# Ledger of designs, part 11: designed miniproteins, single chains

Each design is a single chain, and the fold is of that chain. pLDDT is the mean over its residues in the fold that is shown.

## One batch from the design tools (miniprotein)

Design m375
Fold by ESMFold2-Fast:
Structure m375 (fold): chain A 79 residues (1-79)
Amino acid sequence: MDPSLAAAEERVAALRERLRALAAAARAAGDEALAARAEALLARLDEAVELFRSGKITPEEFLARFAALEAELAALEAA
């Protein structure tokens, strides 16, 4: 179902933008530790996307990794 694929790509883009915004805000505030954590989550997101595109992980595993990244970002944004 093409709409589901497009929605997944939009969600990945939105999460990437949120992580980049958090990293930028953390640097502006002088919070190097928070900036580093946001950058680590960005790297994990990019790795998960690449592994999924290359067929090295299942859709179920990708969604589980994505959900974990969203949850960790939400916890960082709430801090």
Scores: mean pLDDT 81

Design m376
Fold by ESMFold2-Fast:
Structure m376 (fold): chain A 66 residues (1-66)
Amino acid sequence: TSALIDQAFELALQGSEAARAGDYETAIALYEQAKELAEQAGAPKLVEELTRQIERLRAEKAALEA
């Protein structure tokens, strides 16, 4: 397993925990960091998944701020 992929999963887990706590800004930032590491590792499927999570969180945050 790539160290970059392992770190990306750790950041994604932390992002999931922040989202569950309602801290959308921290969650989005952590998922974006995970995405950057996934891009460096050349993992396009993981990049796609992380991008979907970021878009979902941004939409949820926007809906709550309306």
Scores: mean pLDDT 86

Design m377
Fold by ESMFold2-Fast:
Structure m377 (fold): chain A 61 residues (1-61)
Amino acid sequence: MPSPATEKMLELMLKKGTELGLGDEVRKMVEEIREAIEAGDMEKAHDLVDELSTLLGEAAG
């Protein structure tokens, strides 16, 4: 089960992605992160969070 802090982080990332016009891409990545955490695959979850953070950072400039 993801921690409340992780859930808040994912919600903020989704909101940021929507503001940047990347809502669909960000939502897909958030779903993959959620599935990885629930499967116990923390390596995959961390990699996906890094990819999402990079995507949002590049889009924000």
Scores: mean pLDDT 79

Design m378
Fold by ESMFold2-Fast:
Structure m378 (fold): chain A 80 residues (1-80)
Amino acid sequence: MEEEKKLKEKKEELKKEAFELMAETARLLLEAIKLRIEGEELLKETPEGEELFKKAEELLERANEKAKKMEEKIAEIKKL
C-alpha cells in the first residue's frame, strides 16, 4: 500500500511539473511572437528591429528547452 501511494504521488508531481513547463513554453512562445511582430513593423534594417528579432530567437530557444524538459517528464511518467 505505501509503495503504490508513493508511485501515485510521484506521477502526480511529474504531471504538475510537466503542466508548469507547458505553461512556461506557451508564455515564451507568445512573447517571441509579439517581439517578431514588433520587429517586422520596425523593419529588419533598423538596429531596434534587429534587437527584437534576436530577443525573439533567444525566447524561442528557451521555449524549446522548456518543451524538451516537458517531454522528459512525460517520458518519466510513462516509465512509472
Scores: mean pLDDT 79

Design m379
Fold by ESMFold2-Fast:
Structure m379 (fold): chain A 74 residues (1-74)
Amino acid sequence: DWPELSPERQKKMEEAKERILKERGAELQEAVANDDLGTLGRLLQEIFRELREKYGFSAAEARQVVLEILSEIQ
């Protein structure tokens, strides 16, 4: 299970996930549908970087958001 997060941190992670799915979900789903692992890998790296740099998440928080996004698009 995840470490205990404050309600504020949990809300920010959920908002970031929803925003990324809205902005990039179609591209991610297309890459998965086409078995385009190169594009999928690049998009996931860009998302992880954005979560770290723009949203200020830790590596663990950013990784968890990425895993949740992958769960939504599979």
Scores: mean pLDDT 81

Design m381
Fold by ESMFold2-Fast:
Structure m381 (fold): chain A 67 residues (1-67)
Amino acid sequence: TKDQAVKQARQAADKIPQYKDQLIKYADNIQKGTPQQTKVSAGQVASLASQGGDGDTTRNIGKVINS
């Protein structure tokens, strides 16, 4: 769900300080965005989480956007 994607993005922001501002921005876009903006922003969260070594967030976001 949208709420799960927002929670995962915020969780990744706490774990990956170098991408915190970007992850918070994407979480906000997911919360407030259209369905298309939500999918794009969730994909960006997964990409940044992967780059930051947060495999749990990457997997969980993947499940949300593919459901």
Scores: mean pLDDT 77

Design m382
Fold by ESMFold2-Fast:
Structure m382 (fold): chain A 56 residues (1-56)
Amino acid sequence: MLSEEEIEELIKKAVEAALKGDDKTALRYLLELGRRAGEEAYNRAAQAVNEAIKKQ
């Protein structure tokens, strides 16, 4: 299981990838979070990524 610090780091990486238009890399981080940290972490990351994509 990932620590909270690791979860936050992966969320930030997913958001950064999405902001760069690298949706495949962003999705990979989302799936990694879901597999290793569970649905709540996945939902947090998906929300952050969707907001980044929506703004861009």
Scores: mean pLDDT 80

Design m383
Fold by ESMFold2-Fast:
Structure m383 (fold): chain A 67 residues (1-67)
Amino acid sequence: MAEELALSEIPREEILKQMKDVLEKAKEYDKQGKKSQAAAYTTSAGILAVLAGEEGIKLYREYLKEM
């Protein structure tokens, strides 16, 4: 399983980092009233959260509580 991850260009730690960046962008779009963009970024972050595992899902849930 670890060797399979090593074949990916994006390790789990980078997926977590990208998820956080995407969530911050979703938050900024929401503040700007760009609800369609905010929703799209929130959905993308959710997919990244699942790929990142339990830590990603936990952070995603915490972010949703702040919106």
Scores: mean pLDDT 74

Design m384
Fold by ESMFold2-Fast:
Structure m384 (fold): chain A 98 residues (1-98)
Amino acid sequence: AEEAEEAARRAREYARRAREAGTAEEALEAAREAVEAAEEAAEAAAADPRAGAVGEMGAGVGATALGAGIASGELAEGGAVAAEAAARGAEAGAEAAR
């Protein structure tokens, strides 16, 4: 639980950085870090298969949004959306593990 909560908090911080990014590159980098933190939250929640699945799904949505942003050239908006999706997934997984 505590490790999943810490990883979810990191994902949320990276989502904030993606929204506040002054450039598309900064938003994209923060989004990648948010997705990685969400994956760590999912692994930490894996002791409860339901909680782990929720966190993993959130990380997957974030990764998909990131890929779509890259493909469309809307990197800043895509990065912020991906980071937010990853953070929400990580938070949901951590809460389900409580």
Scores: mean pLDDT 68

Design m385
Fold by ESMFold2-Fast:
Structure m385 (fold): chain A 65 residues (1-65)
Amino acid sequence: DDAMLERFRAELERAKENKDVISLAAVEVGLATGMVAARNAGDEETAKRYQELLDEAQKAIDEIE
């Protein structure tokens, strides 16, 4: 739900600020899991929100590494 997405967003921003690759990788796994769950439930809007945050997390990891 939206509360879970906001929690992932907060974790992502904190990890980006700290350049914490381990925390970013953990957020990436959580977001990927949430995206798959939303798609399996037929919730395309929620899946898209998870995908957007997942892309952001992956970009942040790439920029640090």
Scores: mean pLDDT 81

Design m386
Fold by ESMFold2-Fast:
Structure m386 (fold): chain A 100 residues (1-100)
Amino acid sequence: SAAEAALRKLYEALLKHKRDIIPVLADSIRSNLTPADQPLLDALRALFPDASDDELLTLFGLLLQVHYDIPSPALDELSEAEREALRAFFEEHFPDHAKL
């Protein structure tokens, strides 16, 4: 799907910027996780079975940044169409967070 292709590209961008992004996002997301977040984490794990927990938490954080239009070096590597596909994916798994 377009969302899976965009997620794979985001994961590659995350790995390029991992030293700057993972320490900031992984701990922040981990501290704020609720049981309602599990479906998205399960979907990300299914797509990236070999990813570390910190990498999956960072992907979750980057999806939040896409949804709230927060700038990030990893997101700057994506086209607008790819960011839109990521917003759709996030809204599918997190309809409550899709509210403004």
Scores: mean pLDDT 77

Design m387
Fold by ESMFold2-Fast:
Parts: structure tokens; sequence; C-alpha cells
Structure m387 (fold): chain A 113 residues (1-113)
């Protein structure tokens, strides 16, 4: 999809700037759109940027185990593992009775914690 590739290019630019939260949000949206449209190549490239962004964020937070997990996802470009992680985080929020927020706000909150 042209939209998925545009989001991927935006994500790469944010990653280059060290803006890992926005790089992750743009890249994850690119993964979801590319997967929907059967664009395996864009989904894999977007998953690499999304996972690298999460790895850097977890390193900053001192969570070396999760950082290593996302470095492996980035290396293998495993977009299914990335999507599963996001689903688990959203499900945990819903089970606690938390209001479902817009996608961007949810991702920022999950990264910041």
Amino acid sequence: TPEARKLLEEAKEYYKQGNYPLAFEKALKAVLLAKRDGDEETAKEAAEIAAKSLAELYKIRGNEELAAKFEEIAKTKDYEALIEFVKEQIEAKEKNGAKLTPFNLELKELIEK
C-alpha cells in the first residue's frame, strides 16, 4: 500500500532523529496496513524499525530482557510477534477496566510505562 510505505518512510526518519516513540507508532501502523494488504516486504521492513524503536526504549528504561527480545524481532523481522505483543498490552488494559484510548495515545502510554 502507498499509505504503508509512506508511514514506513516517516518511521525511518523519526528513528534517525532518535524519536523512538513516534518511530514505533508510525512503523507499527505501517506493519498493520501492509499485513492487511498482503505486502510482506513492507510489513517486514516496518517491523524491523518498530522493534528497533522498542528495543531502544526498553534499554533507556533499564529493561534489558525486553530490549533483547525486540532486538531479536528486529533481526528476524517477525511482524507477527510484534503484533502479538501489542495485542497482549491492549488486552491487559481492557481486563483492568481501562478505557480504550486512540491508537497513538495507547502506544505512547505502553512505551512510557
Scores: mean pLDDT 78

Design m388
Fold by ESMFold2-Fast:
Structure m388 (fold): chain A 112 residues (1-112)
Amino acid sequence: MERAKEAAEKAAEAGNRAALAAMAAAETGAGGAGAGVRAAGAAVDGMLEAKADPAQQGAEAAEEAAEKAEEAAREAEERAAAGDAEGAAEAAAKAGYYAGKAGGAAGTGAGG
């Protein structure tokens, strides 16, 4: 249970970092503040989609999802640094999706 919760927390942190990177990139792009809001929305939408998906549960599933979330967050930060607001938003949505997966997998560990 502890391992699954730790993985979910790391994945949530990764998703949050990716969303912030995408928002920063969008604000420096041609779309202004509105683009930043849209980028944040894409990350949230990814997380909500993951919660609706009946996925494998448990510590291993949470850890795999956390690794994918961290990879996507790194991609979002790299794209944001390159000035690719659209790519950063796409990577942030992916990070949010895997953060949601990790959280869902950890949720079934509460009983026992």
Scores: mean pLDDT 69

Design m389
Fold by ESMFold2-Fast:
Structure m389 (fold): chain A 56 residues (1-56)
Amino acid sequence: ARAAALAEVERLEAILAAGRALLAGYTGLTPEGRAEHEASLAQLAAMVEARRRAAE
C-alpha cells in the first residue's frame, strides 16, 4: 500500500539521518575512511529518495 511504502521510506530516512549524525561525531576515521562512509551514506540516500518518489 502507498501509505505503508511512505511510512517505510520515512523510517529509512530517520535511520540515514542518525547514521550521518554518528559519522559527523566520529573523530577516529582517516580522511579516506570518512570519504568512503560519506559515499556509502550518499548512495543509500539516493536509493531512499528513489523509493520515496516511486511511492508517491
Scores: mean pLDDT 78

Design m390
Fold by ESMFold2-Fast:
Structure m390 (fold): chain A 75 residues (1-75)
Amino acid sequence: MSRELVREQLEREFARLEKKAQEALRAGDIESAQRTIERMKRLVQAGADLLGRDDPVIREMEARVAQLEAELKAA
C-alpha cells in the first residue's frame, strides 16, 4: 500500500475518533472520552510504526491527542 493511502486512512479514522472524543467530553461522558482517546493513541502508534515518528501527520495527531488529554484532565 502506498504511503499516501496509509496517510488518508489514518487521517479519516483519526477524524472520526476525534469527533467521538469531543462529543463525549461535551456530554460529560468521561469514560467514553477516555476509551476513545486510548483508541486514538493506538491508532497514532500504528501510524508511527508505518510512516515513522518524524512524519508531520503523525506529529500533528500526537499534538491533537495531547490537547484532548488536557481537556479530559480539566473535566
Scores: mean pLDDT 84

Design m391
Fold by ESMFold2-Fast:
Structure m391 (fold): chain A 120 residues (1-120)
Amino acid sequence: SPLQQQELEQQEQRQKEVEEGQQAIEEAKKKYPNLVSSYLSKLNSLLSTYRTNAGDPAEQEKARSNLLSTTEDFTKELIDLGKKKGEKELELMKKAAEGLELLVDAALAELDSHLAQARS
């Protein structure tokens, strides 16, 4: 089916984007280990808070808002660092920023899916 082929191609493209993003984040971490590790730790803590507060919509929404805000701050800092170093570094930091946004969105979607199934 043409539609099934299109869905497979979209899945393959998204997997490639996630893999490229993960590699860019790893390369950014090698260049800026303290900055990247600090933000990744904060994001993991917020994802944990989101998961543990599944029964508290207000705390879960607060964790979601903090997660999105932290992601925006991290992407901005990566891009600003890239701008100071030159075009090749900027391209790397943009890829790391895009990968980070994709990973955060995927993590939230997976958690929301698991929480919906647990309430079934």
Scores: mean pLDDT 82

Design m392
Fold by ESMFold2-Fast:
Structure m392 (fold): chain A 98 residues (1-98)
Amino acid sequence: GKKLLEEGKKAYKEGKYEEAAKLFEKAIEEYEKEDPKSRLLAEAELYLGKALFELGKLEEAIEYYERAIEIAGGDSFDDGVLRVAAATNLSVAKRELE
């Protein structure tokens, strides 16, 4: 999963949103099998949501932001940062649908 997440982030940074989404989907599948409450799973779901948002798939982006928030429910600083990022992106996506 970690290599796929890193490759997906690189593709996302380069504006290759369709490629990034596919890499994040594969990372999510691996993390769900290993630890369905992993922060890495929440991060992969956040980035998939971001890639889907850039592709105009707003309803799908919203679903993945909500999943990222649910998984990043921990009381650590890193979980808090991830949850705030997902919640901020969720708010933007919901406004774009209105």
Scores: mean pLDDT 82

Design m393
Fold by ESMFold2-Fast:
Parts: C-alpha cells; sequence; structure tokens
Structure m393 (fold): chain A 60 residues (1-60)
C-alpha cells in the first residue's frame, strides 16, 4: 500500500514515535471523515506508518 505524502511528511517531521503516531492518527481520521479513504485503508496506513516511524526512531 502506498503511503500518502501528507502521512510520510508527518513521520519525517516528528521527533518521537508518540508525535509521529499522533500526527498520522489525526491525518488518517480526517481523510476517513472526508471520504478520501475507507476505515480499512486507514488501519493499513496506521500500521505502515507505525512500522516506518519505529524503524527511523528505534535506531537512535
Amino acid sequence: MEIPEEIAKAIEEADTLEEAYSRVQEIVDKLVKEGKITPEEAERLLEMARGIAENRLKQK
């Protein structure tokens, strides 16, 4: 699944895992409410975003 640029940038700009999760969650919730993605797509995006954020921040 391709990650939207908005979500990718939120992860890049976050300094901590918690910040990254909060930003991605907010973006995903808005996209679902706007009808741009389905709830199932939202769950997949959150899982992928968590994996990317963990890989980037756990190496510190």
Scores: mean pLDDT 75

Design m394
Fold by ESMFold2-Fast:
Structure m394 (fold): chain A 55 residues (1-55)
Amino acid sequence: MSEEELRAIVDAAIATGDPGTLRLVRKEVKRLAEQGLISPETAEELIARIDAALA
């Protein structure tokens, strides 16, 4: 999975407006970062965007 693909998935989840979907995607972003599959900078960016959508 590319970081660009992951950004598209996050954007789609935010557009859905479903808190359950947003929480699931947030957990997946954290898992990918922990596995070293995405950069810490990208993970921080995406988590911040998801948290803003959940606020």
Scores: mean pLDDT 82

Design m396
Fold by ESMFold2-Fast:
Structure m396 (fold): chain A 84 residues (1-84)
Amino acid sequence: MLVRPNPKLKAVLEKVGWTKDTLTLGDILSLLLRYAEEKKLFDPENSSIVKLDEELKEILGVDSFDVSDIEGLEALLLKNSTPV
C-alpha cells in the first residue's frame, strides 16, 4: 500500500534521497536502513538491531527496533504515516 509519511518522518527520509509524495512501507524501511547505515546506528553485537538517534526517537517514539520484527516495524511505520 502507498502511504504519506508524517512531516517529521518525511524530513528524515529526504536526508537520504527521498523526493516523492508517497511511498510503500517497504520503501520507508529501505530509506530508514540507509539512514541507519550512514549514521552508524546498527548495534555492533547484533546487526538486526538499530539503535535510534534522538531525531528518530522523537519521530518514532521508540529507542530501538529489530529489522527481523516485520510486524512490529510495519505497525510502527503505519503509526507515523497516513494511508493513501
Scores: mean pLDDT 80

Design m397
Fold by ESMFold2-Fast:
Structure m397 (fold): chain A 70 residues (1-70)
Amino acid sequence: MKKEEADKLVEKAREALKKGNLDEALEYLKKAYDLDPNHPEVYEAAAELAEKLGDSELAADLRKLAKELA
């Protein structure tokens, strides 16, 4: 199912984030969003990416969206 596939892509994105592969993380998150745009874990992982890029305000907005979708 699309949600389960999105969960796998989010997990791959989080692994990429832990390794510092920000471009790879972004690619996985884009694929997860395309499969399920209402998946809260996509926004939580995107918030992690935003913080690693130095955008704390975007990270806060993305966490708020994740809560609204959960």
Scores: mean pLDDT 81

Design m398
Fold by ESMFold2-Fast:
Structure m398 (fold): chain A 65 residues (1-65)
Amino acid sequence: SREELEKEIEELKERIIEAAKQNDSKTVRELVKRLEELLRELGYSEEEIEKILQELQDAAVRALL
């Protein structure tokens, strides 16, 4: 369901932040690509995807500080 996929997306975002903290660029890239693909499949617009990625990047930067 869409609700289950949204939960998977939230878990994926947390995993991306954790990989960023570990300076694991390979894992970050793989997970971000997977996240983008899932968001597109769910029918999110390019604008919505950019906002989600912007929020994720901001959270990752804060976590590294």
Scores: mean pLDDT 82

Design m399
Fold by ESMFold2-Fast:
Structure m399 (fold): chain A 66 residues (1-66)
Amino acid sequence: GKLEEAARELSEKTGLPFPAALTVIELILNGVPEAQIQRVVRAQYGVTLTKKDLDIARELVEKYFG
């Protein structure tokens, strides 16, 4: 579906593991604040989510869900 397609493109553009990319897209869609998304992704996947990664994720949310 659109969620998996957005997550795959995010993973390809940023190098994030697919499960982490999927979580990022889901949290953005649910209106979770950026600082909380960064904390969740670090806690669950051990990866540092940059502002640039979040900006790419927001563009993908607009592309697939806007």
Scores: mean pLDDT 91

Design m400
Fold by ESMFold2-Fast:
Structure m400 (fold): chain A 63 residues (1-63)
Amino acid sequence: SMEELLEEAVRLIQEAAAHEKAGNYKEASDLYEKAADLFEKIGQTENAEVLRKKAEEYRKKAE
């Protein structure tokens, strides 16, 4: 359901934030990308775009 997808996306964002706090930027980037995909499936395109930009920033920090 859409509710289950939203709950999973929120969980992924929380995990990404925890990884960022720990300095695990690669893991944070991967989790934000997964969350963005779920928001896109729900039809929240603007939120998905914001999360993809965060994923790109963290990817660059990891490299």
Scores: mean pLDDT 87

Design m401
Fold by ESMFold2-Fast:
Structure m401 (fold): chain A 68 residues (1-68)
Amino acid sequence: MGAAEAAQLVIESNNQGNDVTVRVEGVGEVRVKGGDAAGATGAALLMIGSEGRRITVESEAGRKVFEG
């Protein structure tokens, strides 16, 4: 299950001040500005609610893909 790992990565990247883009297969895309804790929480909830979907997390630190 990649949803929990993807959610943790988004929270960590947000805490480091990095802008993060989250893409969930068949659902959509969310962009979170660095330091936006509310936006990061919303993206984490979207990822948890998208269990079994491919999740892509992209930031200046790189891109990671989490299979469902």
Scores: mean pLDDT 77

Design m402
Fold by ESMFold2-Fast:
Structure m402 (fold): chain A 97 residues (1-97)
Amino acid sequence: SLEREILAALAEIMGAVTLIEAERSKDPKVAELLRKAAEYLHEAGQAIAAGDFDRAVENLEKAAEILEEVYKLSGDEDYKRMAENARRLAEEVRRLG
C-alpha cells in the first residue's frame, strides 16, 4: 500500500538524519548512541517494507529510548523531538496491523 511505502520511507529518512547527527557529534558516547538509534530506525524501515509490523514497532520503540537517552545526555531538545517522532511513527505502524 502507499501508506506502508510512506511509513517505511519515513523510518529510513529518520535513520539517515540520525546517522548524520552521529557524524556531526563531538561527544563519542552521543555519536555511538545515535549510530545505534539509526540502525534501529533502518531495521524498522526494512520491517515495515516486509509487512512485519510487530518488528517495526519494537525497533522504533528501541530507537526512541536511545534518542531520549541522547536528549538527557546532551540537553538538545531536537533529540527529544526525534524520540517523539519515532513513537508517533510506531503508533501509525500499529494501525497497519
Scores: mean pLDDT 91

Design m403
Fold by ESMFold2-Fast:
Structure m403 (fold): chain A 55 residues (1-55)
Amino acid sequence: GAERMRRIAEKLREMGMEEAARQVERLLREHPEISEEEVEGMLAGLKEAHGVDLV
Protein backbone atom coordinates (compact mmCIF):
# COMPACT_ATOMS: atom_id res chain seq x y z
CA GLY A 1 0.00 0.00 0.00
CA ALA A 2 1.50 3.27 1.26
CA GLU A 3 5.16 2.18 0.99
CA ARG A 4 4.69 1.11 -2.64
CA MET A 5 3.02 4.46 -3.40
CA ARG A 6 6.02 6.36 -1.98
CA ARG A 7 8.42 4.31 -4.15
CA ILE A 8 6.28 4.99 -7.25
CA ALA A 9 6.27 8.76 -6.59
CA GLU A 10 10.07 8.69 -6.15
CA LYS A 11 10.53 6.76 -9.42
CA LEU A 12 8.24 9.18 -11.29
CA ARG A 13 10.36 12.12 -10.06
CA GLU A 14 13.53 10.35 -11.23
CA MET A 15 11.90 10.04 -14.68
CA GLY A 16 11.13 13.79 -14.76
CA MET A 17 7.38 13.25 -14.32
CA GLU A 18 7.09 15.73 -11.45
CA GLU A 19 3.35 16.43 -11.94
CA ALA A 20 2.48 12.71 -11.87
CA ALA A 21 4.67 12.23 -8.78
CA ARG A 22 2.88 15.14 -7.05
CA GLN A 23 -0.52 13.58 -7.86
CA VAL A 24 0.58 10.21 -6.40
CA GLU A 25 1.85 11.94 -3.21
CA ARG A 26 -1.44 13.84 -2.89
CA LEU A 27 -3.46 10.63 -3.29
CA LEU A 28 -1.34 8.96 -0.57
CA ARG A 29 -1.94 11.91 1.80
CA GLU A 30 -5.72 11.74 1.15
CA HIS A 31 -5.86 7.90 1.35
CA PRO A 32 -3.17 6.64 3.79
CA GLU A 33 -4.98 3.27 4.06
CA ILE A 34 -4.83 2.58 0.32
CA SER A 35 -4.71 -1.17 -0.45
CA GLU A 36 -2.25 -2.89 -2.80
CA GLU A 37 -5.13 -3.75 -5.15
CA GLU A 38 -6.05 -0.04 -5.38
CA VAL A 39 -2.38 0.82 -6.01
CA GLU A 40 -2.27 -1.70 -8.89
CA GLY A 41 -5.41 -0.15 -10.42
CA MET A 42 -3.84 3.30 -10.20
CA LEU A 43 -0.60 2.02 -11.80
CA ALA A 44 -2.58 0.51 -14.69
CA GLY A 45 -4.27 3.89 -15.21
CA LEU A 46 -0.97 5.81 -15.13
CA LYS A 47 0.60 3.31 -17.55
CA GLU A 48 -2.31 3.78 -19.98
CA ALA A 49 -2.36 7.59 -19.65
CA HIS A 50 1.42 8.15 -19.88
CA GLY A 51 2.53 5.03 -21.79
CA VAL A 52 5.14 4.31 -19.09
CA ASP A 53 5.75 0.93 -17.46
CA LEU A 54 5.72 1.69 -13.72
CA VAL A 55 6.66 -1.75 -12.37
Scores: mean pLDDT 72

Design m404
Fold by ESMFold2-Fast:
Structure m404 (fold): chain A 73 residues (1-73)
Amino acid sequence: MDADIASAEARRRQGLAKIKATLTDEQIEQKAQQAADNALQAGTADEEEAKKLKEKIIAMYRDDKNVGLFVKR
């Protein structure tokens, strides 16, 4: 049933949220850099696109921590 999958997804989301909450800016930047380097090596992104991907990933991690402060109605 979808409920069993939803329960597993909820656990995974809680785990990811806990990890995100404990990540430092340096660790976030390192993960973003690895993703950008992988995209560049795979040929799915140019140098400029890889740089933008890194910036986007960093912003997404930061926004995920703070989005509720300004978006929640």
Scores: mean pLDDT 64

Design m405
Fold by ESMFold2-Fast:
Structure m405 (fold): chain A 45 residues (1-45)
Amino acid sequence: MKISEVEKEVLKEIEKNDSPEVGAKAYRKLLEARREASLNNEFTK
């Protein structure tokens, strides 16, 4: 559920900011967090 925390924070950041570049950066961070979780699942076998 750590990813959910990151997602929530990122979404809030995006909606609060009126700058698309800032929102895009926050969104990228979200994607990276999700990717890391996916990699961890594949890593463990």
Scores: mean pLDDT 66

Design m406
Fold by ESMFold2-Fast:
Structure m406 (fold): chain A 100 residues (1-100)
Amino acid sequence: TSKQQTVRIMMGLGQMAVGMSTGDFQDQLSTILGNASDLFNQGDYDGAISQLQQMIDMMQQSPDPTIQQFGQQMQQIFQTSQVDPSQGEQLYSQVQNQYS
């Protein structure tokens, strides 16, 4: 369940990342999230994690400082959630409040 919880948190953050993005970059993030969702539904949690890491890496390489900063936050939450899903959930809640 720890791995499943981490994927759910990261997919939620990924949806927020799509919402703050535009154009071709938004389309690319949406495609990666769709792939992660399909893999998660198939029980391939490692595949879903791989897609979510690709999304984080893409965001951190963005020329948009807001997208880049959000990618850095996502990486921190991802690492935290893999060790302690409860702390990951708390950080996710804080990010949702920050961008509300």
Scores: mean pLDDT 87

Design m407
Fold by ESMFold2-Fast:
Structure m407 (fold): chain A 84 residues (1-84)
Amino acid sequence: EEELTERALAAAERVLEEADRLKQGDRSAIPRALEAMFEAARVVGEITALTQQGKASEELKEARKRAMRAMTEASKAIADLAKA
């Protein structure tokens, strides 16, 4: 569905935006990054359910992968900031 693809891509962009702030040492971005990651996880879950049913398009699967990569990037940025 177009809505899920747009939502996944928007969530990925939001997560990456907050990850970039974290990489710059902006600790105030942590709660925003966690909220963005939570939304991305929700969309990834919905797309995963469609994939299990054989109903996901290749575009939808790629949008899910982008959201997952964005979440991994933000998670690493949070971990690195916590070690500093």
Scores: mean pLDDT 82

Design m408
Fold by ESMFold2-Fast:
Structure m408 (fold): chain A 56 residues (1-56)
Amino acid sequence: SMEEFLAEMEKLREEEKRVLQDYLKGKISEEELKARAAEIKARVDELYKKYGVSRD
């Protein structure tokens, strides 16, 4: 459902925010930040495919 899609998207946005905060606090490297950002992007792309939502 759209509600499930939005809930999963919100979860990924919170994860992205935490990853960025960890980078800004010096807890992870720039390489790890890029790797985690790419993983989150792939998960976002899969959610769009799973729920049939157009990305523009």
Scores: mean pLDDT 82

Design m409
Fold by ESMFold2-Fast:
Structure m409 (fold): chain A 63 residues (1-63)
Amino acid sequence: SADELAREAARLGREGRGEEAARLAVKAGQMGHPSPELGDAAAVAAASAGGGRFGELAAQGTK
């Protein structure tokens, strides 16, 4: 589910797997938004990895 994907994305981001985190953040955004803290963590991970706006926006799940 979206929450599960967002949580996994945040975890991967913290471990330096930003590209994996970005992919999961996109998936979570498609299924429904994660909690604010999970979305923030995933967005940071995606941005840090250089995933650009695509991964960042998906992690934020706003735009």
Scores: mean pLDDT 60

Design m410
Fold by ESMFold2-Fast:
Structure m410 (fold): chain A 98 residues (1-98)
Amino acid sequence: AEEERRLDIDIAYAFALIALAVGRQVASPEALPLLDKASETVEGIHKAALAGDVEKARQLAEEARKILDEMVKIDPSLEPAAKAVRRALDEIVRIAES
């Protein structure tokens, strides 16, 4: 059960990383700093979730969503990648809460 929860968190995190990597391949130069910031925040969410720090994971997920929204405003072509990351973050938080 605990090992399964950790694996499920890692799988959701992997989907977020794939979405960010795909986004980086199509991103305009102006969006790259926000992509880097989103990647750092997602790593923080993963660490908080694995540690069982649900409050920190939620706070960082809210921060990540704001970064992703700003990124899409700068480069609308990143909307599919941002949507995929948001979905993965929601899943990480859901698993951490269970």
Scores: mean pLDDT 88

Design m411
Fold by ESMFold2-Fast:
Structure m411 (fold): chain A 97 residues (1-97)
Amino acid sequence: VSHLEEAIKLFEEAIEAVKAGDVDTARELANQALRHAGQAGDTLPPEKRSEAASLITAAGILAVAAINYAEQGKFDEAVKALESALGVVRKLLEIAR
């Protein structure tokens, strides 16, 4: 399993944690997903690293927004933000292949 495939799985698990109202678990899972995405970015060829860094930054911003929404009880907005972060990581996986 690649670091990006693990990041995708962890974001999917974070979405389920938000749906269950478990904000602390969602935060930890999202943080783990971002660590795996970052590790994958570091292993890419130089020509792909700039685009990868931009995508990882975008996923991080979306994950932070999602946890902030979840902490406010805005679970629908939190799920949408995590789904957007998941989409960004899926795009990074396409570039990495």
Scores: mean pLDDT 87

